# Designs tried in a protein design run: designed miniproteins, single chains, continued (2). Part 67

Each design is a single chain, and the fold is of that chain. pLDDT is the mean over its residues in the fold that is shown.

## One batch from the design tools (miniprotein)

Design m6313
Fold by ESMFold2-Fast:
Structure m6313 (fold): chain A 74 residues (1-74)
Amino acid sequence: SMLKELEKEAEELIDDYIKEKYESVLSEEEKEELREKVFKLVKEKLKEKIKKGEKSFSNGELMSMIGEAVKELD
């Protein structure tokens, strides 16, 4: 389904973002916790947008949602 494909894309982008930004700062356990929290927030944002009739998401839109989720956790 579209949601499952978007969730997979978001998860891969989140993994890359957290690895790049926090590789030397956070432990593997702390990175896993952050990935789970960010993914949960992005997944809920995706569900809401799809429910409102949005049918396509660019890489830029996914990255914006990831950035917002990370900022919300600070």
Scores: mean pLDDT 80

Design m6314
Fold by ESMFold2-Fast:
Structure m6314 (fold): chain A 59 residues (1-59)
Amino acid sequence: SMEEQYKKDLEKRKKELEAEFERIRAADPTNPLTSPEMIERAKKIDEESVKKEYEKLKA
């Protein structure tokens, strides 16, 4: 179902974002973009993006 695919895509993108922030933190642990607040904001923005994509697919 679309809902199942949506949940799978959310989980995949969440893992990809977590990996991205780990890479940034490893390169520069002082980077303010890796603060908990910035990470949470990025996750929320990505979730909204995925939601909009699935709303579009539902027509």
Scores: mean pLDDT 76

Design m6315
Fold by ESMFold2-Fast:
Structure m6315 (fold): chain A 65 residues (1-65)
Amino acid sequence: MEKRREEFERMAKELMEAGLIKKVEIEGDKVTVYVENDTYEKMMAGLALAVEADYLGFEGEVVLV
């Protein structure tokens, strides 16, 4: 279980440092990805991160801000 969380947190950190993701909230197995609705690249990065969360066994959601 810890390995999947570390992998996800690494991906989230990379995307946030790149300015593509505004923030990520993790509540147990639920992951909420907040993305600015200003570029296609940011929206796609948010969607990709949420899909990876689902693939890793979390419940991923994207919120546009």
Scores: mean pLDDT 78

Design m6316
Fold by ESMFold2-Fast:
Structure m6316 (fold): chain A 95 residues (1-95)
Amino acid sequence: EKEALAAELRALFPAEAQPLVDWLVETLDPEALAHVLAGARGGGELSPEAQARVRAWMRAAGQDDAVAALERAGRPLTEAEFLAAAIGIALDAAR
């Protein structure tokens, strides 16, 4: 299933963004990757349980500062916002 999600993400992103997609596929669980894919397609609002899981996945990736920033936001996250945060983390990791 994760491979199917990865294939859909690679189809949505241009060639120059494929290393970012590869990083997301390696770093995120299938559920988090499904939220990234939904965000790329416009997405919706994350449930409280999904928001907690998103923060847990980001902490597992070593992104405690990004999780703290999301917690300070204090409002429901959208799948598009999760995608934007994941992209920001991947770009910071490449520095």
Scores: mean pLDDT 68

Design m6317
Fold by ESMFold2-Fast:
Structure m6317 (fold): chain A 88 residues (1-88)
Amino acid sequence: RARAEALLARARELAAKITDPRARALAERALALAEEALKSDDIFKAIGLILDIIGLLIEGELEGILSPEAREALELALEAAREALKAL
């Protein structure tokens, strides 16, 4: 949990530096999904949330809207959700 919370805090710092509103919206959605994964006690729900975050990362890459800060924020949100899953 502590590691997942630290990863989310770092992801939030990076999301605040995103200037493209589309990239920022993707990062905010990924952060919300990762926060749900940290609060979940259901392993299947946590897996679904991780897949949703992966989908957002793919969407951002395909649309070409990911800045380095946005990509790192999404990757950190994904890592936080994966750490939350390992704690279940």
Scores: mean pLDDT 82

Design m6318
Fold by ESMFold2-Fast:
Structure m6318 (fold): chain A 103 residues (1-103)
Amino acid sequence: MTLAIAAALRTIGDFLDGKSIMELIKELIERLKTLDTPLAKQAIEVLKNLMEAIENKDYETVKKYIEQLKKLADEFLASDDPELQAVGYEIKVLVEFIEEKLK
C-alpha cells in the first residue's frame, strides 16, 4: 500500500461510519478547505452544487456533477502530493457510494 492509499482508506472508514451522503459531502468540503489549492476550490464548488441538486431531487443535475467529480478525482490522483492523491481517492469513493444509493 502507498501512504496516500492507506491515509485515504482510514479517512474513508471514519467518513462512512453511520453518516448520510449529505454529511459525507460536508466533511469532504471541510477537508478540501484545508488544502488551499485552485483544484480544491473547484471541487468545493462542484460539491456544493451537488448538495443542492440532491436536495432538489434533480437526478439529471446530480449525474452531471458526479461526472465532473470523476474528472476532478483523476486530476487530484495525478498530483505528486500524497495529500491531494488521498483526496482524489476520497472523491472517487464518495461518487461510487452516491451512484450505488441512486439505484
Scores: mean pLDDT 75

Design m6319
Fold by ESMFold2-Fast:
Formats: C-alpha cells, sequence, structure tokens
Structure m6319 (fold): chain A 74 residues (1-74)
C-alpha cells in the first residue's frame, strides 16, 4: 500500500464515519472524538481506526466499507 496523503487519509476517515453512522451511530459518535486528535497522514493510526470500525460492524457493513475504500486508494 502506498503512503497515504492527507487527502486520502481524510477521505478514508470520512468513509469510515459514514458507514458507522449508517450501521452503528453510537460507535460513530465515539470514533468522532478520537478522530479529532488523529493525524490524517499517519497510516498506522488510520489502519488502527479501520480495524476498530471493522470490529463493531456486521459482515455486510464491512463489505460496504471495503468497496468504498477501494474507490479512494485506486
Amino acid sequence: MRKLSEAEGREIVKVILEVLEKHDPAAAARLRAQIATLDLTDQQAIEALLHEAISVLSDEAVEELNKKLREIVE
């Protein structure tokens, strides 16, 4: 995977929040607080956020998330 630009990191975070708000609004609210302190150029921090989101989402929601993320990095 290429190093994330700030623009890519911002879009990834936006997509994660959109999917979480649709499927688990409470988890989305909690993660918004974490994102306020997040360095959007830190790929490791974004990957950790993605793993946390995946852990609370259903398989169907994870498929939707993966499809949207693919559109950003390709």
Scores: mean pLDDT 75

Design m6320
Fold by ESMFold2-Fast:
Structure m6320 (fold): chain A 76 residues (1-76)
Amino acid sequence: MSMSISQLFPELTPLELFSSVLFYGNLFGVPESKVRELVEEIFTNDPSLGETYEMVKKILPKTAADLFFRDFLKTV
């Protein structure tokens, strides 16, 4: 089974995830409220990395989601 976000990134805070997603959200015109909702859902449900990627693709274009995941995996 795929590891969950909390298993892969045990030190990750809601603020760190919010700031990272908000950077891409601002570039693509996604409202802060949608970024906040996404972060809350991720921390509530502790999804797998693949499930988190699909959730991010609901609010960001695929190219932005791909860049976010590349940069996120590099910085944590």
Scores: mean pLDDT 79

Design m6321
Fold by ESMFold2-Fast:
Order: sequence, then structure tokens, then C-alpha cells
Structure m6321 (fold): chain A 57 residues (1-57)
Amino acid sequence: DVSKETKEAAIKEFNDNKNTDLTAIADKFGVHPTTIINWLNEEGVEALVAAVNKVLS
């Protein structure tokens, strides 16, 4: 039951702060980091998610 406002705010935070850790964004909005990744994928920012995954590998 995460609000649409929380989802949009988290995605905006990621877009505004390219070097911000997903865990820091998740902590700020009180959600799990995997939830942030799922939201980014659902919003069609797959290129950004792929870039993050490549850095993490």
C-alpha cells in the first residue's frame, strides 16, 4: 500500500541525484531498495536500472 506520491518522489530523487545510493533513497522514503528498483523498471527507466546493475556487478 505504498502511495503513488512516494513512488514518484523516489524516482525524482534518483533522477536528480545520479550518484545517490538506492539504499539511501529507500531509507529516506521508508521502503526496501528492491522496491525502488521495481518502480524504476515499471516507469520505463530500464536504461538507468541496467547502468546501476552493471556498476553493482
Scores: mean pLDDT 69

Design m6322
Fold by ESMFold2-Fast:
Structure m6322 (fold): chain A 76 residues (1-76)
Amino acid sequence: MAEPVLTPKMLEALEEIGRLGEEAGHRARVVSVTEDSIELEVDPGTSEELIEEIRRILKEKGIEPTISRAPPAPPE
């Protein structure tokens, strides 16, 4: 299986995001990652302010973020 390449900057960014999510009671899940980009899925109900903060951290470290909210329930 193809394994994502994690740079030191990516690992540090993921650690910071994990702390923010734990503090807020919402989880940010890594959907996909490359050397300089990351796709994250955040829990439904995550505030726009928290999403903006996550985006800020990633961009500050030179990582291009793609952030989306998870659906609250699966479709029938």
Scores: mean pLDDT 72

Design m6323
Fold by ESMFold2-Fast:
Structure m6323 (fold): chain A 56 residues (1-56)
Amino acid sequence: ELVRIERRFPGSTPLEEAEAVLEELVAQLEAEGYEVLQHGVSEIEGEVVLFVHALK
């Protein structure tokens, strides 16, 4: 089963805050038995976007 998670934050959001949320999400998915294939934080059109693609 492929899971794709995306979260968006205002462009004023500190990158460190978004990265901390991403790290917690990755750890949770791995603890639940998912294999994390890809993850990252990007700035897109004035928004801070984090994403995780995972497989179980």
Scores: mean pLDDT 82

Design m6324
Fold by ESMFold2-Fast:
Structure m6324 (fold): chain A 105 residues (1-105)
Amino acid sequence: MKGKAEVMDIEGLIAFLRDLLEGRLEVRFEESPDGKHYRLELRTADGRLYARAEADSPEAFRETVRKLAEEFKKLIDEMEKKGLLTPEQIEAGRRLVEMLEALAA
């Protein structure tokens, strides 16, 4: 079983949190009809992709989403420590991490 997670860089995180705070972010979840492909995307309606998690089984998908949540949390914590985020952006990012952790449970 294989999974892949892709996460934005630091510059992408600022744009992502802005889009999240402004309600422009979409959480897209897809399961193939045969149950052999799972995909989670954090994107805008206009097609900007910020993060993706893909896997070929439910177990691999949960593990991949958990890793995505961990990497996202680390990125938010680093940006907060550097003073690059507003309190509203920090709160929005933490709520997204909580949602990803719930999907991985």
Scores: mean pLDDT 75

Design m6325
Fold by ESMFold2-Fast:
Structure m6325 (fold): chain A 117 residues (1-117)
Amino acid sequence: LEQQALELTRQGQALSKTDPKLAAELFRQSSELYRQAAEEAERRGDLRRAYRLLIHSYLSEAEAYLLEGDFDKAREALDKARELVDEALRRGLFSELEAAVYEVSIASGLSLLDEAE
């Protein structure tokens, strides 16, 4: 699941300018696979992995919405990713460095959405 999700994300990134509709579909499929992988990790008690995979699920969802021009849903997905990063940090599942890497990416996406409206 995680490996397939990563490959779909890479394909989506490669196609984002030439075929944005197909890229959005690939990001949606990647998001769903990351979500399934997160549920499996949570069921196995691997909370750190579950948070990481769920954050990637929302980031892929945000990218799909951005490509479709649905800025409100893209912002909602990025806000959810930020909530998960903050929760993982509070629970001691992420280091401050790991959280900071995600926060930079999320903040950049949110800033672009604020300008695009």
Scores: mean pLDDT 84

Design m6326
Fold by ESMFold2-Fast:
Structure m6326 (fold): chain A 61 residues (1-61)
Amino acid sequence: LEVSEEELERIAKKAGISQAQARKIKDLYTENNGKISPEEIAKKVGISQRSASIALRELLS
């Protein structure tokens, strides 16, 4: 999954998280070959499940 720094910033802004957190979500998604839930992401990144869901949706758009 290829994501530019500008795209990570857009995802972060949309989800209400930091760009570093958006990058961590991208890395978790890649490491798990797309088999990771918003709940697991929220837990590992330290964000709300809603923010994790928004970030995943934006990442996959």
Scores: mean pLDDT 82

Design m6327
Fold by ESMFold2-Fast:
Structure m6327 (fold): chain A 69 residues (1-69)
Amino acid sequence: MEAKKYLEKIREAIEKGAPVEEIARLAFQARRAGVSAEDLLELAEYAERLGRPDHAEVLRNAARLVEEE
């Protein structure tokens, strides 16, 4: 439940062009809530499609941290 909430917030933040720092904060909270690396990679691909490569990079880094755990 909480994991899905953070994924939705990240998606909205990407769409609104929120600062990279906000995406990083939300990704950290999503990881603590137990999101999968695949969920974060899907959001990274979404950010790339919207022309937000910095957001995509933060999300790919967050996914790597999930995989390492």
Scores: mean pLDDT 82

Design m6328
Fold by ESMFold2-Fast:
Structure m6328 (fold): chain A 65 residues (1-65)
Amino acid sequence: SRKVLLAAKRTAYDELGNPIERARIETTEGGLQMGKQTGFLVGRSLDTGKTVGVELSNAEVVAVL
């Protein structure tokens, strides 16, 4: 499956609700589609490997791999 890489333009949040600045996020094409449907993207932090969430309007797609 294709990977989608995003950069947060505003604050993202970890699984405990702690703010993450300048988050780099990996998701799947299905994860991106779900984010488009709900307005909220859930993926994996490229820095920590843990779950991260961001308002889709606050993130930009950098690459599709």
Scores: mean pLDDT 83

Design m6329
Fold by ESMFold2-Fast:
Structure m6329 (fold): chain A 59 residues (1-59)
Amino acid sequence: SSAEKKEKAKERLVNELTKIDKSPESVQIARELAEAILNNDVEKSLKLTKQYTELLKKK
């Protein structure tokens, strides 16, 4: 997979998450989650996914 595909995947993930909630907290988690996924950091990706879903449930 090319670096371009990874960049587009990150942009789409961040855009989808910020589409439903544009709060600074959601934007920050979305950016960190995208980075963790692209860096193949499984533990951090799972942690951030859980934090994001919990954040959305509170709102």
Scores: mean pLDDT 75

Design m6330
Fold by ESMFold2-Fast:
Structure m6330 (fold): chain A 70 residues (1-70)
Amino acid sequence: VDKGKELLEKLAGKDKDKEGPSLKGVGETLGRNASMDTLKKYVLSTLSPELAASLSDEEIDAMAEYLSTL
């Protein structure tokens, strides 16, 4: 859980001139009982293909787990 939060904060911090993925209201958008597969798809859809390719499956899973707590 904590690793997913740190990864998302680091990604948002790298693009200070670009809007990072908006994580507020993700529970309302996807439903608060969204499956891990749905959350992973959301993470991948909000990231650029280059960023998605640089992340491991474990890092994507960690970010999806963090989103599931929001």
Scores: mean pLDDT 62

Design m6331
Fold by ESMFold2-Fast:
Structure m6331 (fold): chain A 86 residues (1-86)
Amino acid sequence: SALLERTLALVDEAIARLEAGELSREQILAILRQIEADLEQLGYHEAAAEVREVIARLESLDDDDAFRRLALYELRRLRDFLRYEA
């Protein structure tokens, strides 16, 4: 699927840019919302619901380091899901 390949590329780019400190909080949340939408379109409704829950948790975090660690953890989980389970 072209959408699946594009979503995986988006996740890989997001991981690299987040690790490089190149993404703001707003950009990280926007990327995760795009991934959620892509997962819904691909029919991975449970994975999309999990991303939505993570977005809600991220929005509740005041600590920037905790925010970035959680976002990176979830992006890595999404990468593994898209490569091996999708």
Scores: mean pLDDT 90

Design m6332
Fold by ESMFold2-Fast:
Structure m6332 (fold): chain A 107 residues (1-107)
Amino acid sequence: SMEELLEEAEEALKKGDYETAKSLAFKILLEVFGEDFVAKVLNEPKEPFDEEEFEKLLKRLEELAEKGYLEARAIALLSKALVKLDEKEDAQKVAKVGLELLEERLR
């Protein structure tokens, strides 16, 4: 189910259906992290978008996704969809918070 949702979300992103990609990626992250993810993202302050910082966060998430972490794959996918929807500050916040939560759970 989760892997199928990831494949569907990635296909939506490739086709330019960014709203579907966002919705599916968010659904996956709710299943994986529960309300902790939503609460952490909502309570983190919005920072100005920094393209270099965002690219570094995505690179780390993609490295973890290549190692088989479906959570990293979903976080990267949601962040990419948000950038395409011009929600850049939320994209950066999701990538940063998501990576932090994932790294805490892997230790």
Scores: mean pLDDT 84

Design m6333
Fold by ESMFold2-Fast:
Order: structure tokens, then C-alpha cells, then sequence
Structure m6333 (fold): chain A 64 residues (1-64)
């Protein structure tokens, strides 16, 4: 499904971003699962992108 493909793409980008910031693999897996659950609840691809952007902002704030 197009929705599942988009979720997979966003989760890959998110995991790569967390790894660049130095997060351990266990925490990357946990945060990615939490993001994946939120993305599954989204009604549109645009809403998924908004959820993804918010998740990135939270990670950036934690890593300042």
C-alpha cells in the first residue's frame, strides 16, 4: 500500500537522522516504533509528513 511505503521511507529517514546524532541502536528502535505507531494513525500523507517534522524537531531540541 502507498501509505505503508511512505511510512517505511519516513522511518528510514528518521533512523538515519538519529544515528547521525549518536543515538544508540536500542533507542533508535524504540523511537522509530513510537513514530511508526503515530504515522499509522494519520489520515493523509500530508499529516504523516507533519508528524515526521514534529518528531525531528523534538529530537533536535533534545540534542542541542
Amino acid sequence: MEKHDHIALLLRRFAEHLRRLGYPSDEIARKSQQLGNKLLEAKTLEEMDEIFEEALKQVEEEHR
Scores: mean pLDDT 81

Design m6334
Fold by ESMFold2-Fast:
Structure m6334 (fold): chain A 63 residues (1-63)
Amino acid sequence: SALVAQLREANAKLTDYAKELFKLSLEAQKRGYVTPKEKEKMEKLWEEAKAYAEKYQALRAEL
């Protein structure tokens, strides 16, 4: 169904955001500090992930 396709897309996006955030966190941990550029990127990724998580929950409620 169209709902299932939309859920798969939202889940794929959330997975991509999680992988990118994890990668940035590991790089910062290896260096022992977070750069301002990395902090800004992580904050942006987190906000985008939150928006997709809200969409995912709304779509799931329609099942």
Scores: mean pLDDT 82

Design m6335
Fold by ESMFold2-Fast:
Structure m6335 (fold): chain A 94 residues (1-94)
Amino acid sequence: SKIEELEKLIKELGEKVKEIEKKYREGQMTEDEALEKMKELVLEAVEKLKELGNPRADEIEERVKKAKTLEEVYEVAKELAHEAQRMIAELKAS
């Protein structure tokens, strides 16, 4: 179902973000490598969000592309998760 796909998207994004953050904190990844991997991860999540019909996905994609710091990409990832959670809530209310 669309709800299951959105729940999977949120879960997998959260797990992969934590893995990148852990590797960066443990010195296994440079800041530039972490930024690149985080951007790749969030862009993959945006593509899935587009397939699921989110009207803000294009806006989120542009913000990821313009992000210059880990903090900026993290904030966009949080907004993406919020949009997915909003879609789940709307689908459950219907």
Scores: mean pLDDT 86

Design m6336
Fold by ESMFold2-Fast:
Structure m6336 (fold): chain A 87 residues (1-87)
Amino acid sequence: MAAEEKRLEEHVEEKTAEILQQLKELGLSEEIIELAEKLLKEEWKVRKEAAEKGDNSDVPQEKRDEIEEMRQKLAELIEKELKKKRE
């Protein structure tokens, strides 16, 4: 139980760092990078809470839809910033 939580935390930190590094390499603003970090942390928090509350290790569809909406919004901001840099 404790070992599983630690593995998830380490995996989240590693994946978050990888994604944030890729965004930095694209030259995105610090604000967008901070939003990406928040989204990744919220996604894992929802997964952890779902595992604690239910027998299923999976996140309910409604919560996945909320996370996906936030993900789409972040993607739009990233695309807009990248286009602005090309102009």
Scores: mean pLDDT 69

Design m6337
Fold by ESMFold2-Fast:
Structure m6337 (fold): chain A 118 residues (1-118)
Amino acid sequence: MEELKKKLEAIREKVENIMEENKASEELKELAEEAYEVGMEAVEAKDEKSFEVALKVLGALSLAAAGELEEALEALEEAIKEAEELKKEYEKAGDEEGVKLAERIKEIAERAKKYIKE
C-alpha cells in the first residue's frame, strides 16, 4: 500500500508538470485532480484493480494535455471499459465500495473523453 501511494504521488507530480508546461485548460486540471483523488481512495480501500484504472485515466489526461489526443482517447476508452468490467465484478461480489470507486473512475474518464471530442 505504501508503494502504491508513492507511485500515485509520483504520477500526480509528473502529470501536474506536463499540464503546467503545456498550459492545460482548467477542465483538464480539474479532471486530473479528481482522478488523483479517486486513485488515493482506491489505495485506502486496498483496491489495486481500481487503482490501476485510475492511473490509466491520469496517463490519458497527461497525453491530452501534451496534444496527443488520439492516444488520449484510446487510453480513456480502455479505462472506461475496464471500469465498467470492475463495476460488474464488484456488483456480483456485493462490494458496494468497489462499485462506487469504479463508477467514479468511469464518470471521470467519460467526462474527459467528451471534453477531448469537443
Scores: mean pLDDT 86

Design m6338
Fold by ESMFold2-Fast:
Structure m6338 (fold): chain A 95 residues (1-95)
Amino acid sequence: SKQELLEQTEKQLEEVQELIDNRAPVEEIIEALEKAVELLSKLLSPDEAARLRGTMRGDIRNIRDIYPVDPDAALEQARLLVRQLQRQLDQLKKE
């Protein structure tokens, strides 16, 4: 159901936040972010899902590129993405 998918997406975003807080390997954080994006995409129209995937692919590439130079900046970028995805999820919960 839509509600079950909303709950799964919320739990996945919480998992990403915990990985960031625990300074997990960047690839684990990225895999968890990609799972959250796919779950959220199932709640969106095909066009909205395509835009989300496109935007997040660019942002995730940026995290990978920054991480070897400045891990703290990369983790901050990951936190910003989690907040962006959480805002989108919160908007969907109101619908």
Scores: mean pLDDT 88

Design m6339
Fold by ESMFold2-Fast:
Structure m6339 (fold): chain A 92 residues (1-92)
Amino acid sequence: SALAQAQAKYLEAVAKAAEKVGADELAEAARELAEKVAEAAPTLTSDESEEKFAEEVREIAERADALLAELLASEKGPEFLKALKEEVEKLK
């Protein structure tokens, strides 16, 4: 899916921006989520597989969201947003 590929690329951009400001845990979570999103489509063959995949993605997304909120509230928030904008612009 083109949308899944775009989402995975965006999450990789988030990971690269996080690394630039030293938010290594967010970078790891964003990459893990990107890999799950990119690999989803060819591996989901049943409702049970879809439910388990959705649960795994939710857990990673909740962890990433908490780490992102902490980073944005920190003194590194503005630097992260600038780095993220630069990485996202490379996706065009």
Scores: mean pLDDT 76

Design m6340
Fold by ESMFold2-Fast:
Structure m6340 (fold): chain A 95 residues (1-95)
Amino acid sequence: SEEIEKQIEEIVEEAARKIAELFGFSDEEVEEIKKRSESYEEFLGDLKARAGAKALELLKRSSEEERKEIEEKFQQANQILQDTAVRVRQLKAQM
């Protein structure tokens, strides 16, 4: 179903935008990951990996107070990814 595929694309793009906002990724960085990905699952996986790498880098340079904020942002990114995976799975079941 083209309608369901479009809904999946919109949900994945919304998740990517939210994660980019949390970690300060540029639109260009997100588009480069998207262009390299053959599936939305690969795209979300690559975004998760990049968010994790960014969080680790930030933690190495952070104060104790900043560390808590970075950990909370990474937890938010993981929650967005989990919720997105569930929604996509539910939509695919309707195809």
Scores: mean pLDDT 83

Design m6341
Fold by ESMFold2-Fast:
Structure m6341 (fold): chain A 81 residues (1-81)
Amino acid sequence: DKNGEATSLNNLGAVYNSQGKLDEAENLYQQALEIQKAIGDKNGEATSLNNLGAVYQSQGKLDEAENLYQQALEIKKAIND
């Protein structure tokens, strides 16, 4: 189940992020995002973009984090409007 796989990748990424394993968390969130885009899960895509943005913010990549947060916001607006 690709939806279950993407959710598990996001959950594991959150654990690694909490442990300060930022590069590993980034990789897992990117994998979750790729699956969610492939299956058309817009809610999951927005969640993974927010998670990835938080990792980039922690890495000091503020411009990249801002871009990811803006992408997640636009997806949420599109699905809720």
Scores: mean pLDDT 88

Design m6342
Fold by ESMFold2-Fast:
Structure m6342 (fold): chain A 73 residues (1-73)
Amino acid sequence: MKEEITKRLAEALKNKDYRRAAEIVLEMRERLGLSEAEVRAIREQAIKEAKASPDEISQFHKALAELEERRRR
């Protein structure tokens, strides 16, 4: 399960689909009930697997923050 979701997140990051990557992070929190520590570990692993640049990581974090804000409204 966790390996599969890590691969999905890494693939989204490799494809520069930051909205999809953000949706996967919310899926981990809301549907799978993963702790913040587990979500962070998966995010760090996916970023390493995707070989994301600092700019790509920044865009991913921006997309995640925007999606999280919309979900809390």
Scores: mean pLDDT 79

Design m6343
Fold by ESMFold2-Fast:
Structure m6343 (fold): chain A 107 residues (1-107)
Amino acid sequence: MYRAPKVTTDEEAEKVIEEIENLLREAGVSPEFVETFRKLLKKVIEEVTDPDKRETFLISAYYLAKLLKEGKITKEQFVAGLEALVREVLPNPSPEIQELLDKLRAL
């Protein structure tokens, strides 16, 4: 049985974001990468008003972070996967989201 994280409230979304941050820290990415990633996730969920899309995005981001922590994907593959997830929930992301994605690729 796959247990997906519950993300129907802002408090539940924040908890999932904290769990993703912990997975990234365990994967050995820099503190600046974790902070940039947190800003990206908060901005994406702010712009995605549909709760089902927010839930799908956060759950998918959680599984990408888990794969990175387990050494099954590279940091570059993680960022590429995040870009794909952002475009699925936001076909036209804001310039701020694009700048945060560009910063993650450079880190």
Scores: mean pLDDT 79

Design m6344
Fold by ESMFold2-Fast:
Structure m6344 (fold): chain A 70 residues (1-70)
Amino acid sequence: GINVQAFLEAAEQYEKEGNTERALLYRITAAAYQGDLEKAKELVRELREATGNEKLAQAVLNTAKAMIAA
């Protein structure tokens, strides 16, 4: 299976380096693999706030929903 812990460790490393966008993308992916839609939605909101990129946030949310629905 996918190593969700490795994704969370990568997210923490990017966050420490100030790469908020990449950190959030890894956390959203981890939440999607865990089937946690509520957490994925919350992290997508943070991504939108951090980047100001609503199209990116919506695309990432749609991908997370598709992963959970699969």
Scores: mean pLDDT 85

Design m6345
Fold by ESMFold2-Fast:
Structure m6345 (fold): chain A 86 residues (1-86)
Amino acid sequence: MKEILEALGLIYIAIGKLLEKKGDLEAAAESYEKAVALFEEADPASPLLAEALRNLAKVYKKLGDEEKAAEYEARAEAVEAAYRAR
């Protein structure tokens, strides 16, 4: 189960990166949000989740949504801290 969720999440990360390269930032954010949900379901303290949250924060900053960007950055740092505590 977890491995399938992680694989699907990685597919959404790849889609998000492609959309971001094309300049479709809103669609990129949606793809990264789907990856975040999948990685969180698989492991709430995963480095994959932290990376997805950082990608999402970066996209929201590009969209001019500084509040959402800061929220996702803080969440990514919390996930990384939880992972390092293992």
Scores: mean pLDDT 86

Design m6346
Fold by ESMFold2-Fast:
Structure m6346 (fold): chain A 96 residues (1-96)
Amino acid sequence: DKKKKIEELKKSLVEKGREKGLSNSTVGGIQTMGDKAVEGAESGSESKIKETKEISKKFEEIGDKVSYLSGLSMIETVKDIDKGDKLKKKAEDLID
């Protein structure tokens, strides 16, 4: 279940980010991207996946690699769970 996997990624990254004292902008960005990616996976909405990509790109532009990689992990999970998990681990390594 891609939706469930994205929800688990969102929860894990948000909890880890809060535990490590990441900014409200970073944690909020991960939550927002996760919610949109879940909607995209559930409804098949390309628009929600595109919104998640746009938010992720904005975090890339400001140098927030944690939010960027977190967003990419959720987007990629829609197509490829293993690739999404690999990107999640890269985001977690940056939080640590």
Scores: mean pLDDT 80

Design m6347
Fold by ESMFold2-Fast:
Structure m6347 (fold): chain A 87 residues (1-87)
Amino acid sequence: MPSLEELLEDIRGLGEYLIAQARAAGVPEEEIARFRELLERTIAHLERSRDVRRAARLLAEMLEIIGTAKSVREALERATALLEEVL
């Protein structure tokens, strides 16, 4: 089982990957900023709660979104909703 710290680093990495893809695709900065705020709040929440199982599930669901989304916008919207659910 990966450590919580490793899971949170991977979640941040996937989030930054989505942000880079969203900027390249011309997604409005306001939507990107909202996603970044939710990402940081979710990581802080998981770090404070020490919930390894929820962090692992979030990472798996973010990977699924990246692998199955039909567009960068869809991926960002689905990831945003997922982060809101975790909070």
Scores: mean pLDDT 86

